# Ledger of designs, part 27: designed miniproteins, single chains

Each design is a single chain, and the fold is of that chain. pLDDT is the mean over its residues in the fold that is shown.

## One batch from the design tools (miniprotein)

Design m983
Fold by ESMFold2-Fast:
Structure m983 (fold): chain A 62 residues (1-62)
Amino acid sequence: MTAEESGTTKLSKEELEKMVTEGVKELVRAVARTYAKKTKDPEEAEKFEKELLKKIEEAEKK
């Protein structure tokens, strides 16, 4: 157990899960957009985004 307090943030389990899920979804979209800009194949970037979002939704279900 870590007893460090400076700037303690208290989050409920439900709040933490929601924040993580929303943050991950936004990160995936931002990463996919950046990847599309850097890669020569925008279609590949779209597939990458779809696959990651699908995996996140599958993981969120169970």
Scores: mean pLDDT 69

Design m984
Fold by ESMFold2-Fast:
Structure m984 (fold): chain A 70 residues (1-70)
Amino acid sequence: SKEEALKYLEEAKEYIKKGDYEKALEKIGKASRLAPEADSELKAAALYILQGDPEKAIEHIEKAKEIVEK
């Protein structure tokens, strides 16, 4: 659901802030499955985590949240 996708995105942001990138990627994957309309932004977030850029990853998660809220 939309509410579940938003919860997973918020959890992903918290895991990124804590440096738990494995759990962050898990939550991003769950959100992408529930909200395919945000897939491009969530793929960007995952790629930035893998590249070691957590700040840009959070930026793309925020963009994904805006898409899901619409």
Scores: mean pLDDT 87

Design m985
Fold by ESMFold2-Fast:
Structure m985 (fold): chain A 66 residues (1-66)
Amino acid sequence: SAEAEAYLERGRELAAQGRLEEAAEQYDKAIRLDPTYAEAWANLGRVLERLGKHEGAAAAYARAAA
């Protein structure tokens, strides 16, 4: 959806600024609207990895690969 895409875009902007917790919140909103949004799961995984949340990152990457 356009709304999920907007959250993904906002998350990417925040991640680029190093605002990782806020980026994760935007990706979570995108995923809540579209749980099959592989790109949102992959971007969430990368942000969680950068936050040191390795188990959460692995789970998010698994969702992106499904």
Scores: mean pLDDT 89

Design m986
Fold by ESMFold2-Fast:
Structure m986 (fold): chain A 60 residues (1-60)
Amino acid sequence: MKMKAVAVKDVQGSPGVTLTFKKGDELIIEKVYSNGLAVAKSEKTGETGLVGLSDIEILS
């Protein structure tokens, strides 16, 4: 099951590597890695990329 998350800060990503988002943006978490990174999709832009788990809050 895919998890929802909300960005807790603004992040300027690198194209093709890390996701760009703003505080309050909704994200869909697709995969979590043991190193504190996740693959997420922005609901606002439809872009997919890496995010730091410290940059988001996972919604239960």
Scores: mean pLDDT 79

Design m987
Fold by ESMFold2-Fast:
Structure m987 (fold): chain A 96 residues (1-96)
Amino acid sequence: AVDALIKGLEDENFRVRNAAALALGKIGDERAVEPLIKVLEDQNEHQDVRLAAALALGEIGDERAVEALKKVLEDENEDFRVRAAAKAALIKIGKE
């Protein structure tokens, strides 16, 4: 399941990528952390998918995501919803 969902993060349909990111967060498997960080850091990705990646990283709670989430939160040019999701994720991980 996890490997198929990680592949889903690269699907041509952004709705499939969004659903995959949210499902990975609910499962909480650490194998998803680095793929979700890559999605979050991709400025060419759909904003809804990046928002889902930030929320999923917060649900998984792995400290490897903290630096990427802080960069998103501190970027004034970032979409406010993605920044809000990054802040919520950092609170869940216990960093802010």
Scores: mean pLDDT 86

Design m988
Fold by ESMFold2-Fast:
Structure m988 (fold): chain A 85 residues (1-85)
Amino acid sequence: SEKEELLAQTYAQLERVSEQLTALADKFLETKDPAYVDEMIALYQDTLAWLQEVQAATGDPLLAQLVAHLQQGIALLEKLRDELK
């Protein structure tokens, strides 16, 4: 179904996002450059926007939980960014 295809594509993209987040986190740990925290926040925000659209279209409860977790992750990264100023 179109819904199942959309969910499969969504999970595949989440794996890609996870890989990108890990790479940015590794660079931050190596360099201590706050620019990588800003890039992680931007990636979380872009992912959140896309997941909210998919969740609204599909009604998937796991995506609703992931949306909540991403919102918490953004708040934690923003606190980290503020501590690095």
Scores: mean pLDDT 87

Design m990
Fold by ESMFold2-Fast:
Structure m990 (fold): chain A 60 residues (1-60)
Amino acid sequence: MAEALAAAVRAGAVTPADARRILAAMQAGDAETVAAVNEAAAASAAGAASLTRAVGEVLG
């Protein structure tokens, strides 16, 4: 999961600050955040836009 967030940051889909917030949520056991990020991040480069959207929706 951290690797997926690192890839998203490299692609410019997620800011480092948002990635850190997502990692904190994962550590706290927020299954919804984990599921949304993992689903989007596991996708190919085409998933970068989906990741940005999913992160935005989950974080509010």
Scores: mean pLDDT 63

Design m991
Fold by ESMFold2-Fast:
Structure m991 (fold): chain A 61 residues (1-61)
Amino acid sequence: GDVDGDGKIDKEELEYLEKAKNGEIPLTKGADLNGDGKVDDEELRIFAMEAYGTLEIPEFL
């Protein structure tokens, strides 16, 4: 339940991650779609689990 009315964060994150990996946008650990400014290792891991379905981030470190 990480969606706070911004549609599907999981889907948006996948696109965000791809753009960040390509270097199209300046992104810090995790994607701040809403601009909350709250990004931690825990959030990074949750995002990775939701996107990749693993306990660890395979390429997003």
Scores: mean pLDDT 49

Design m992
Fold by ESMFold2-Fast:
Structure m992 (fold): chain A 62 residues (1-62)
Amino acid sequence: SELEELLEKLRRIAETSPVPDARAIALAGVHEAERLAKEGRLEEALESAKNGLAAVQRAGGL
């Protein structure tokens, strides 16, 4: 799914990015999206994951 692909990408950034701020943002994005998904809020989880990637981009992580 799109959410699974985005979460995989965020997890990879959290594990491998040389930019500490990008790693922290990516990890926070994974946690928030997973929390929303567990609550059954799948559309909000997807938007959270997309926002996490945008924040990583702004931090220079992409």
Scores: mean pLDDT 85

Design m993
Fold by ESMFold2-Fast:
Structure m993 (fold): chain A 94 residues (1-94)
Amino acid sequence: SVLAASTPADAAFLRGLEAYSRGDYEAAVAHFDRAIALNPEDLLAYIYKGRAYMKLGDYEKAIELYRKALALDPDNKVAKENLEEAEKKLKEAK
């Protein structure tokens, strides 16, 4: 998108994706936190922050974030699929 980095929220989200792609999941979480703080309706920031927590093994935090994404868009298939995976991983870890 030509406007992907046009706002501080967009810039924070892109920094999160860059960190995630490098496997720096703790840095990714921090950048996605900033994106959410600047734009609390950023559905993708909740999903990717949840995915970063999945990589860190924090399935309970991932579940909370996917539920927030579904509160914004109840029909979001990616958030539903990620939530189901996180719940399965949490059950397997306990």
Scores: mean pLDDT 87

Design m994
Fold by ESMFold2-Fast:
Structure m994 (fold): chain A 94 residues (1-94)
Amino acid sequence: MELLKEGKYDEAIKYYEEKIKENPNDAQAWANLGLAYLKKGEYDKAREAFRKALEIDPDNPLAVRVIAELYRKQGKTDIAKAVEKRADELEKKR
């Protein structure tokens, strides 16, 4: 999405928050909200958004992969690698 590519993270956050207001069970909107927070360096908010995405769709490979990136950015590289393996397995199962 262009908003995430061009660093328009606040605009992306607002867009996905509105989508979630319309449908709070939209796992993809929660995952994209988490990605926007991750790009801004707001790791706690990113983690909460990805947790919501995984509660709705635990097999969402994007949410699993991005939570791995969150762990990597926090220096938890071993945990990040384990989560990435799970994301790869879920992606191949699709």
Scores: mean pLDDT 73

Design m995
Fold by ESMFold2-Fast:
Structure m995 (fold): chain A 61 residues (1-61)
Amino acid sequence: MAQEAFERGRKAFEAGDYDSAVKYFDEAVRLDPSLREAAILATSASLLKIGDEIDEELEKR
């Protein structure tokens, strides 16, 4: 169910595992497109994952 995928995504997000969070939130949105919160959190997790790498590069320059 979409709710189960959403819950798994939230747990991964809280643990800082943004890769798993994106995967589960994307699955939740696929199962229930009305879950805008899952779509927003998937985007946030994706940006946080990329942001960590970009911040390291920017701080070095």
Scores: mean pLDDT 73

Design m996
Fold by ESMFold2-Fast:
Structure m996 (fold): chain A 60 residues (1-60)
Amino acid sequence: MSVEELLDELIEFAKKNKLDQEVIDILEEAKKKSLKASPEQQEILKESVLDFKKELEKEL
């Protein structure tokens, strides 16, 4: 799964669970940033996104 696909999935998850707009905005910005990122930066971002998703799922 690409960083873009992971971020899209996480944005949908945030919207479905009615998380704060600030969280959705951060995810949208991360997606824009990932499109211009190097492969190494995309890999780091992917790990961060996966960790964030796990924390959100644990809280809910």
Scores: mean pLDDT 77

Design m997
Fold by ESMFold2-Fast:
Structure m997 (fold): chain A 64 residues (1-64)
Amino acid sequence: MTAAEQVALMVEAQEAALAGDVERALELFREAASASLREASARFGVDPEALWAAIEADIRAAVA
């Protein structure tokens, strides 16, 4: 996945979340985030699994 494709998926996921389509948003974020989570883990020393769990929880809470 290119950086541009990843950004496009993240933007689409954000739009889906704002529209209240939580499952669509999570699907798109999961696809985009898999590469970003590994990058963030390497760069910032965060647990990629914990980071994904936080993102998922935040999306679900925001649109609940």
Scores: mean pLDDT 73

Design m998
Fold by ESMFold2-Fast:
Structure m998 (fold): chain A 57 residues (1-57)
Amino acid sequence: MDKIKEANELADEAEKTGSDELAVEANLKLGEALGEVNPGMGGSVRSLARTWAQQKK
């Protein structure tokens, strides 16, 4: 599954449009992809994305 590719596409859209929602989705997708390769690293990325999402709400 090309989760890294999806994360990059979402990150590009977030940067282009300034969408905070897309930025969170990009970070979550990246965390999922990294978690499949290195669980510790993926968990850290997902934790940061969730913290940011909670602060946004």
Scores: mean pLDDT 67

Design m999
Fold by ESMFold2-Fast:
Structure m999 (fold): chain A 71 residues (1-71)
Amino acid sequence: MLSEEEVLELARRRVRELAEEHGLSEEETQKYEEAVVRAVREMIERGASAEEILAAVDTILRLMEAEIRRR
């Protein structure tokens, strides 16, 4: 199973990969990273499983990508 730190790093990495793929600025990339990190930390504090956290990250990234692709 992934540790809390591994999940957090995975979330940040996936945000950076999507941002780079779509040519986002450093400022926009940082805002998305901050939002994902905040959500992950809140879920960890609530005792969510790694699977639940990864599902939430997938949802956030899907919404991020949909927003970027509509521009």
Scores: mean pLDDT 79

Design m1000
Fold by ESMFold2-Fast:
Structure m1000 (fold): chain A 114 residues (1-114)
Amino acid sequence: MIQLTESGGGTFEEGSTVTLSQSFSGGTVVMAGWYRQREGELPEFVASISADGKKIYYGEEVKGRFTISWDNAKQTSYLTMNDLKKEDTATYYSFAVDEDGIFSFGAGVQVTVV
């Protein structure tokens, strides 16, 4: 099972830029991404990227503001969140998919926009 280590959560000012990271170990990752959950709401898809960098998808609410990237040498994916809004306040969960199509999830990082 793929192990995920997340970083970059915290409390941030509206209009700031923040980068979340997810590092992978323990398996071959074919796709990585993020979803988020606001308090009292259903989980929302944020972004995904394939290991070759050729298949990138964004959720409608974050298109044009968020960018996902993959550093193969570091086995790390980055979510850069530009122009943070108060509505971006959520717990952000990383996920990774292995070569067998099995999902692994991170523990989640809280992002609070003030």
Scores: mean pLDDT 84

Design m1001
Fold by ESMFold2-Fast:
Structure m1001 (fold): chain A 84 residues (1-84)
Amino acid sequence: AAAELAAAVAAAQAAVAARDAKAFAAALKAFADTASRHLPPIEVVGAAMRMLAVAVELELGDISAEQAQAEIAATGAEAIERAA
């Protein structure tokens, strides 16, 4: 479970750095599918929405790719801790 969530978060970080919207959507789906087995729906939606908001901020030029990857990693780490 934690390894699967970590893999999905890493995929989301790679996709956001690559500006690959399809890969990012696939990573968020993988994260949500795995997290929904361990977390309430509102927490899964909240984490996914925070990661999406970070990707939007990067596209608007409000943050760097490095900052976007760090924020996605932090959001993912919080979800992994709650799923334990």
Scores: mean pLDDT 83

Design m1002
Fold by ESMFold2-Fast:
Structure m1002 (fold): chain A 97 residues (1-97)
Amino acid sequence: MEAELEAVKKAAEEAGKDGEKAEEIAREVHELGVELGLPEAAAAEVAGSLVINLAKGDEEKARRNLEEAVRMGMLTREQGEALFEKAKELVEKAEKE
């Protein structure tokens, strides 16, 4: 988790966003992943990837990486959809003017 959180913070800061808030979002998405039954390492990887790409505004890449994770058997499509929607909601809420 720590390596994923560092990557999330750096990516958010490079995009001109709050790195600490991005870390909070990644932790919350990770917690949901574990609650949905993902192994902790898989939940951390998926949460980090989603938050990094959504913080950069690259929803297409976030979606493609999620589809690849589902294809590789890291999570189900239903789990992936729940994590994507949660990450998107939290990132959009953090960017609210």
Scores: mean pLDDT 81

Design m1003
Fold by ESMFold2-Fast:
Structure m1003 (fold): chain A 67 residues (1-67)
Amino acid sequence: MSNEQLEQLAERFGISRRTAERMVALAKELLAQGRSIQDVADALAERFGISRSTALAIVLMIENGEV
């Protein structure tokens, strides 16, 4: 993952770079554990206080290799 991809994600969703790094790291860890996209999105929404739709968009970007 490039620094540029994390900065682009942070700007797109109005979050800090550090928050974006933490969210992506957690999402990748949960996906590696075999959790569903839905479960990962719910975990991000709960932990970071973001909407489920925003969390789902982030998880889909990770799955598509955008981050």
Scores: mean pLDDT 79

Design m1004
Fold by ESMFold2-Fast:
Structure m1004 (fold): chain A 76 residues (1-76)
Amino acid sequence: SLEKEIDRALADMYVAMGKRFLEKGDYETALELYEKALELSKKVDENDPFVYQGLAEAYRKLGKEDLAKEYEEKAK
């Protein structure tokens, strides 16, 4: 459906943006972008490992080790 196509495209955009901000050291913005990607992935009933990897890395950089480990496991 058109809605799924739009949500999938938006999720991909947020993943790309999140990775960019993560590489720039803006971990809080990266986390926000990956969280938006996660919500869109859930809407289209898809499990995107890149979303979970990004969340894990962002949480780890923010010192939230337990959350980082949880999302790391989801990425497998």
Scores: mean pLDDT 85

Design m1005
Fold by ESMFold2-Fast:
Structure m1005 (fold): chain A 73 residues (1-73)
Amino acid sequence: SLIDKKVEELKKKGYSDEEIEAFVGLLRGRRAYLAGDYYTAARIFKEVADKYPNTPFGKEAKELAEEAEKRAR
């Protein structure tokens, strides 16, 4: 899949397994957001931010969770 190809690319660039898991979580959240499911998007982004708080992707997920929550209300 396109996601699997992107995961392999990140591995070759030296991203950690933790950073790659956070990245995949971000993509899942973004898919829900683009579908207009802001409640599911906020939940997924919060999970990523909580599990990977010290990764760049986890920090981005925290900001995206706040944005999705505003739209879910």
Scores: mean pLDDT 85

Design m1006
Fold by ESMFold2-Fast:
Structure m1006 (fold): chain A 62 residues (1-62)
Amino acid sequence: SLDLEIEATFYEMLASLAEKSGDYETAIEYYKKALDLYRQIPGSEARVKYLEEKIKELEEKK
């Protein structure tokens, strides 16, 4: 639904802001929230894969 897409995008923006500030713990938390929402949105397979790879990358940095 549109509401899930808006919420997922909002969490992704918060995660990106945290990542840019070097707060990898907070970034991972928000990326995981966005990922959980995108998993519920049909047609979001590429975004899901991107976020899974991003989370793995950030886990290696903390």
Scores: mean pLDDT 85

Design m1007
Fold by ESMFold2-Fast:
Structure m1007 (fold): chain A 63 residues (1-63)
Amino acid sequence: LSGVTVGVLAIARAVAKLFNASKEEIVRLAKNVVGEETVKKLGLDTASKEEAFKKIDELLEEA
């Protein structure tokens, strides 16, 4: 991921967690930031809300 994409994803994830965003909102946000293919590859669309946050955290840590 580019530094800009990582930064935007980190902020989006923090805001989503802080405001208790729904799973659907988290998935939509991730698609807008990292793209639909990355979301499908990580299984965010089929994951639970908790698993989705964990996968995003792993993606941010590797970036």
Scores: mean pLDDT 71

Design m1008
Fold by ESMFold2-Fast:
Structure m1008 (fold): chain A 57 residues (1-57)
Amino acid sequence: MSLEEYIARLRAEIAHARAVLAQTTDPVVRRVLEAEIARLEARLAEAEATGEIPPEI
């Protein structure tokens, strides 16, 4: 996978998670989605800063 493909995938995942969050009223599910979005945004920032795909957790 190229860096461009990885970044595009992360952006798509963030957009999808935000769309789901907008439709979610359950506070527990909202908290989980907000945490996941934060993690995806952190991974995106790291990839853009380093120019590398960060290792899988």
Scores: mean pLDDT 80

Design m1009
Fold by ESMFold2-Fast:
Structure m1009 (fold): chain A 80 residues (1-80)
Amino acid sequence: MSAEELRAAALAHVDGLAARLRSLGVPEATVEEARARLRALALAGVEALAAGDAERLAALEAEEEALLAELAALARAAAA
C-alpha cells in the first residue's frame, strides 16, 4: 500500500468515527473538533509508519487511545 493509499484509508476511518459520534448525539462543533484531532493523529501516524519510526508510531497510538477514551466519555455524557 502506498503512503497516499494509507492516508486515504486513515482519513476514511476518521470520517467513520465522526459519523458514529454524530449518531450518538454529540454536538456538531464537538464532532468537528474531535475529527480534526483524530485526522492530525492519523496523518502523523502514516508519516511515522512511512519513516519506519516505531517509537513515534507507538506514541501516536497511545495518544489516539487516550483521545478515543475522552470521546467515549463525551458520547456517554451526550446520551445521558
Scores: mean pLDDT 80

Design m1010
Fold by ESMFold2-Fast:
Structure m1010 (fold): chain A 76 residues (1-76)
Amino acid sequence: MKITDGKEFEELMKEVFDFINKLARDFALGKITLDEIKKKVEEYLKEAEQRYTPRFVEWLKKLFEDFIKEFEKIKK
């Protein structure tokens, strides 16, 4: 189903940020590696491709790429 309503977008954004925050917390606590984060992101995107519009999935890919780059920057 195509998600076009802003309210639906806000609900999805909450789920996405919760996922990101969990990864960030686990990474900060040393419970997960950057490679494991990349794997979890790939799994999330694969599931998202079946559930959401291509435009939203493309936006998620960019969001996760930026998130991963920030973690790589901190680890340097």
Scores: mean pLDDT 75

Design m1012
Fold by ESMFold2-Fast:
Structure m1012 (fold): chain A 81 residues (1-81)
Amino acid sequence: SRQEKINRIIGLTLRAIGHELDGDLVAAARDYLEAARLALEIGDEEMAERLLRRAEELAERLEGEEREELLEEIEELREEL
C-alpha cells in the first residue's frame, strides 16, 4: 500500500512535468496536487509541501475559475500540513 502510493506519486510527478512542457498548466497543477495529497497520506509532509508549492506556482499563472478552484484546493490541503 505505501509502496503503491510512492509509485503513484512518482508517476503523477513525471506526468505533471510532461504537462508543463506541453503548456497544460491546469493538468500539471492537478497532478502535483494529487501527488501532494498522497504524500500527506504516507506522512511525508516535506514532499507534500514541495508538491503544493509547485501546484500553487502553476495555478497562479492561470486566470478565471480554474485558477480560483485550484488555489482553493491547494489552500485546503496546505492546512492539513
Scores: mean pLDDT 88

Design m1013
Fold by ESMFold2-Fast:
Order: C-alpha cells, then sequence, then structure tokens
Structure m1013 (fold): chain A 56 residues (1-56)
C-alpha cells in the first residue's frame, strides 16, 4: 500500500491498543512497528507482534 495507507493502519493499531488500556509508550511501539511494514499485510503482522510483545 501507499505510505498514507500504512500511516492509517499504524494509527488505527495505536488507537486500538490505547482503547484496550495500553500505555502511550506501548501504543507508540505498535505504531512504529506497523509503519515499518512494506505492505499492509506485513504492517498488520508487525503491529500484532509488537502489541503482543508490549502487553507481555
Amino acid sequence: GSREELEEAARRAREGLLAAGASEEDAQKVYDATLAGETLEEADRRGKAAAVAALS
């Protein structure tokens, strides 16, 4: 996807984590991990892995 699609996916992942009660720091880690993806599929995979790591 485009950079804008990746940024939107990253922001949604971050907002979801904040809504789930995660800290801003953990939410930011998920944002950064999601944005590092080359595709929307990879971004989703990276974001989920970062969220699991942050919440563990």
Scores: mean pLDDT 75

Design m1014
Fold by ESMFold2-Fast:
Structure m1014 (fold): chain A 69 residues (1-69)
Amino acid sequence: TLERLEEVARETEERARAIGAESMAPLGVEAWRLVRVDGLSYAEAARRLGISPATVRELVADVERTLAA
Protein backbone atom coordinates (compact mmCIF):
# COMPACT_ATOMS: atom_id res chain seq x y z
CA THR A 1 0.00 0.00 0.00
CA LEU A 2 1.00 3.66 -0.26
CA GLU A 3 1.27 3.75 3.54
CA ARG A 4 3.82 0.91 3.48
CA LEU A 5 5.81 2.58 0.68
CA GLU A 6 5.88 5.83 2.68
CA GLU A 7 7.11 3.90 5.75
CA VAL A 8 9.90 2.31 3.69
CA ALA A 9 10.89 5.73 2.28
CA ARG A 10 11.04 7.20 5.80
CA GLU A 11 13.20 4.29 7.01
CA THR A 12 15.56 4.75 4.06
CA GLU A 13 15.89 8.46 4.85
CA GLU A 14 16.72 7.65 8.50
CA ARG A 15 19.39 5.14 7.43
CA ALA A 16 20.94 7.69 5.06
CA ARG A 17 21.11 10.26 7.88
CA ALA A 18 22.83 7.70 10.13
CA ILE A 19 25.65 7.23 7.60
CA GLY A 20 26.17 11.00 7.24
CA ALA A 21 24.41 11.54 3.90
CA GLU A 22 21.89 13.93 5.47
CA SER A 23 21.85 16.64 2.77
CA MET A 24 21.47 14.12 -0.09
CA ALA A 25 18.97 11.83 1.70
CA PRO A 26 15.91 14.14 1.38
CA LEU A 27 16.51 14.63 -2.35
CA GLY A 28 16.97 10.91 -2.97
CA VAL A 29 13.90 9.95 -0.94
CA GLU A 30 11.82 12.65 -2.65
CA ALA A 31 12.90 11.38 -6.10
CA TRP A 32 12.00 7.82 -5.07
CA ARG A 33 8.58 8.94 -3.76
CA LEU A 34 7.77 10.84 -6.96
CA VAL A 35 8.65 7.85 -9.17
CA ARG A 36 7.57 4.85 -7.05
CA VAL A 37 4.75 6.30 -4.91
CA ASP A 38 3.26 9.04 -7.12
CA GLY A 39 3.94 7.12 -10.36
CA LEU A 40 5.78 9.90 -12.18
CA SER A 41 8.25 9.14 -14.96
CA TYR A 42 11.92 9.93 -14.43
CA ALA A 43 11.50 12.92 -16.76
CA GLU A 44 8.50 14.27 -14.81
CA ALA A 45 10.26 13.84 -11.46
CA ALA A 46 13.37 15.53 -12.89
CA ARG A 47 11.30 18.51 -14.04
CA ARG A 48 9.77 18.90 -10.57
CA LEU A 49 13.12 18.60 -8.75
CA GLY A 50 15.11 20.73 -11.22
CA ILE A 51 17.65 17.99 -11.98
CA SER A 52 18.34 15.66 -14.93
CA PRO A 53 16.36 12.44 -15.53
CA ALA A 54 19.66 10.53 -15.29
CA THR A 55 20.23 11.95 -11.78
CA VAL A 56 16.68 10.95 -10.75
CA ARG A 57 17.31 7.40 -12.03
CA GLU A 58 20.59 7.20 -10.07
CA LEU A 59 18.98 8.54 -6.87
CA VAL A 60 16.08 6.08 -7.14
CA ALA A 61 18.53 3.21 -7.74
CA ASP A 62 20.62 4.29 -4.71
CA VAL A 63 17.52 4.35 -2.48
CA GLU A 64 16.43 0.92 -3.74
CA ARG A 65 19.91 -0.56 -3.16
CA THR A 66 19.82 0.80 0.40
CA LEU A 67 16.41 -0.81 0.94
CA ALA A 68 17.69 -4.16 -0.42
CA ALA A 69 20.82 -4.15 1.74
Scores: mean pLDDT 71

Design m1015
Fold by ESMFold2-Fast:
Structure m1015 (fold): chain A 66 residues (1-66)
Amino acid sequence: GPAGEKGVELGRKGLEAAKAGDKEKGIEYANQAGRYAVLALNRGDDEGAREAAELAKKAGELAGGK
């Protein structure tokens, strides 16, 4: 659904920012992707929520130097 799709988009942007060395943007996008993952889950989009959450985690870990 739209919330899951937005979460995935933001998570991918977070990964791109983290790969470019922009830790601040990487964390910001990761946090936004996580919020949209929760919204997607609350709307019954379990698959979109899971994909957005996985991208949020990966972006956050990479931006945090993991």
Scores: mean pLDDT 85

Design m1016
Fold by ESMFold2-Fast:
Structure m1016 (fold): chain A 111 residues (1-111)
Amino acid sequence: MTPEEARERLLAGLPALRDAFEKSIKPVELTDEEYEKLKKAREAVDKILEMLEQGVPRETLEKAARKAAKEILGLTDEQLKVPGSKNGFLAALTALMEAAARYKAYEKKKQ
């Protein structure tokens, strides 16, 4: 698989994954601290998806996703070594997307 083909497959899969989280995640009451944390996760996801669409190199995307997951969600390097993820990128991105979907569910309930 070329890097280009891998990127196109990831771009095609990410909208479906986002929709799956948005459909399955029920809105819950959040503290102000939890709200700010989930808001930052949403902003990180939007930035990573924009970088992916712009064709930013995978290594740069992996570093950005792992940094955001560690700094925003408090994930450790051990938690990012999930089976099936060679570099923790998919684990980091999945965690960030789940957090972003929780933020979206809360905002919809608030309106």
Scores: mean pLDDT 72

Design m1017
Fold by ESMFold2-Fast:
Structure m1017 (fold): chain A 75 residues (1-75)
Amino acid sequence: SLAELKEAAKKQREAVVKKAKISSVEEAKELLKQIEEAKKYVEEDESLSEEEKEILLKELEEAKEEVEKIIKEKE
């Protein structure tokens, strides 16, 4: 269901952000690259509905913003 997808995506975002907090700046930058790659794959995935894309892209964008903030605070 969309609700299950939303919960799974939120948990994945929280895990990525937690990993970034304990990572070096270089490791956090690699996580940022992985988030950007994931966003591109979601946008290009024709098998996903528009609602599924919106859920996944929202959580990926929030993960990106949080990881970027963590990188700035570590520098």
Scores: mean pLDDT 86

Design m1018
Fold by ESMFold2-Fast:
Structure m1018 (fold): chain A 104 residues (1-104)
Amino acid sequence: MEEIVMEPVRPGLYAGGGETAEGFQLVGLAFDPGAGAGGAAGLSAEGHAVSGTVTLTGDAEELRWLAEYLETRFGMERVRETETEIVLSKTFNGQTVTLTLRLE
């Protein structure tokens, strides 16, 4: 699926995700060079889960913003939170997506 739009999560930080007939796809997490320092922040994840998990590792602040974005936009449930990780999960069209955010 190629028609996922990157949306601003906070100034300078963008995330993209979308629901599909087969589940959920997370495109990536990107830092807008026009809004600050040039370069990519975090890891890009491109995944369409069939009973699968996706792990992203990066800056704690940016991943917390991504978690809030996914909860508010797509209704993902925060299954577990520690000082080092946040785990989000939701079922889309019968496919369970689990996203683990590892905080640096």
Scores: mean pLDDT 59

Design m1019
Fold by ESMFold2-Fast:
Parts: sequence; structure tokens; C-alpha cells
Structure m1019 (fold): chain A 63 residues (1-63)
Amino acid sequence: MEEIEKLLAELEATTDPEERKRLALEIQVQLGVLKIEAAVRKDEELLEEVLKLEERLDEIMAK
């Protein structure tokens, strides 16, 4: 969670296109893993947090 938020902040601050692509991919992979884990554990709160982070990533990438 906190690590992904850190990566999102780095992505927002980064103007280098190559670094943005790399950070976005890393975030997507980590979010996917956490999303699956949250679903397996039936941790709805964690799943909701992950979905919120996915929305933030999409917002940043759309900018």
C-alpha cells in the first residue's frame, strides 16, 4: 500500500516518458497482485483501497 502510494507520487513528479512507462507498469503489477490477495483473503477494505489506487493511476496516466 504505502510503497504503491510512493510510486504513484514518483510517477506524478516524473516528466521522463520512459520512466513514467516503467513506473506505471510496476504500479499495475503490484496493484494486480494485491487485488488478487485481497480477494483471496476476502479483505474488502484492502480491495477497495487497491481499486482507489488503480483509479489514481488511471487519472495520472490520462493526464
Scores: mean pLDDT 81

Design m1020
Fold by ESMFold2-Fast:
Structure m1020 (fold): chain A 76 residues (1-76)
Amino acid sequence: VRETIERMIEGARAKLAEIPEELMIALIAHELHQLGVPREEAERLAREMVEAAKAGDEERARKVIDQAVEAIRRAR
């Protein structure tokens, strides 16, 4: 799970120049929702992940990854 979330952040960082930010947020939110996160929370987490990727902020990325992992656990 954590590795999947980390891959999503790395993918967002790599694709930010090619894909509109809102589309990236929508794709990540969809994947989180498929993992069991409620839609509203998935959208919020996806937006935070994209912001962390844009900033290159390693600490912020770690916090968002932890939040996403816990959200997936709570959904199950």
Scores: mean pLDDT 77

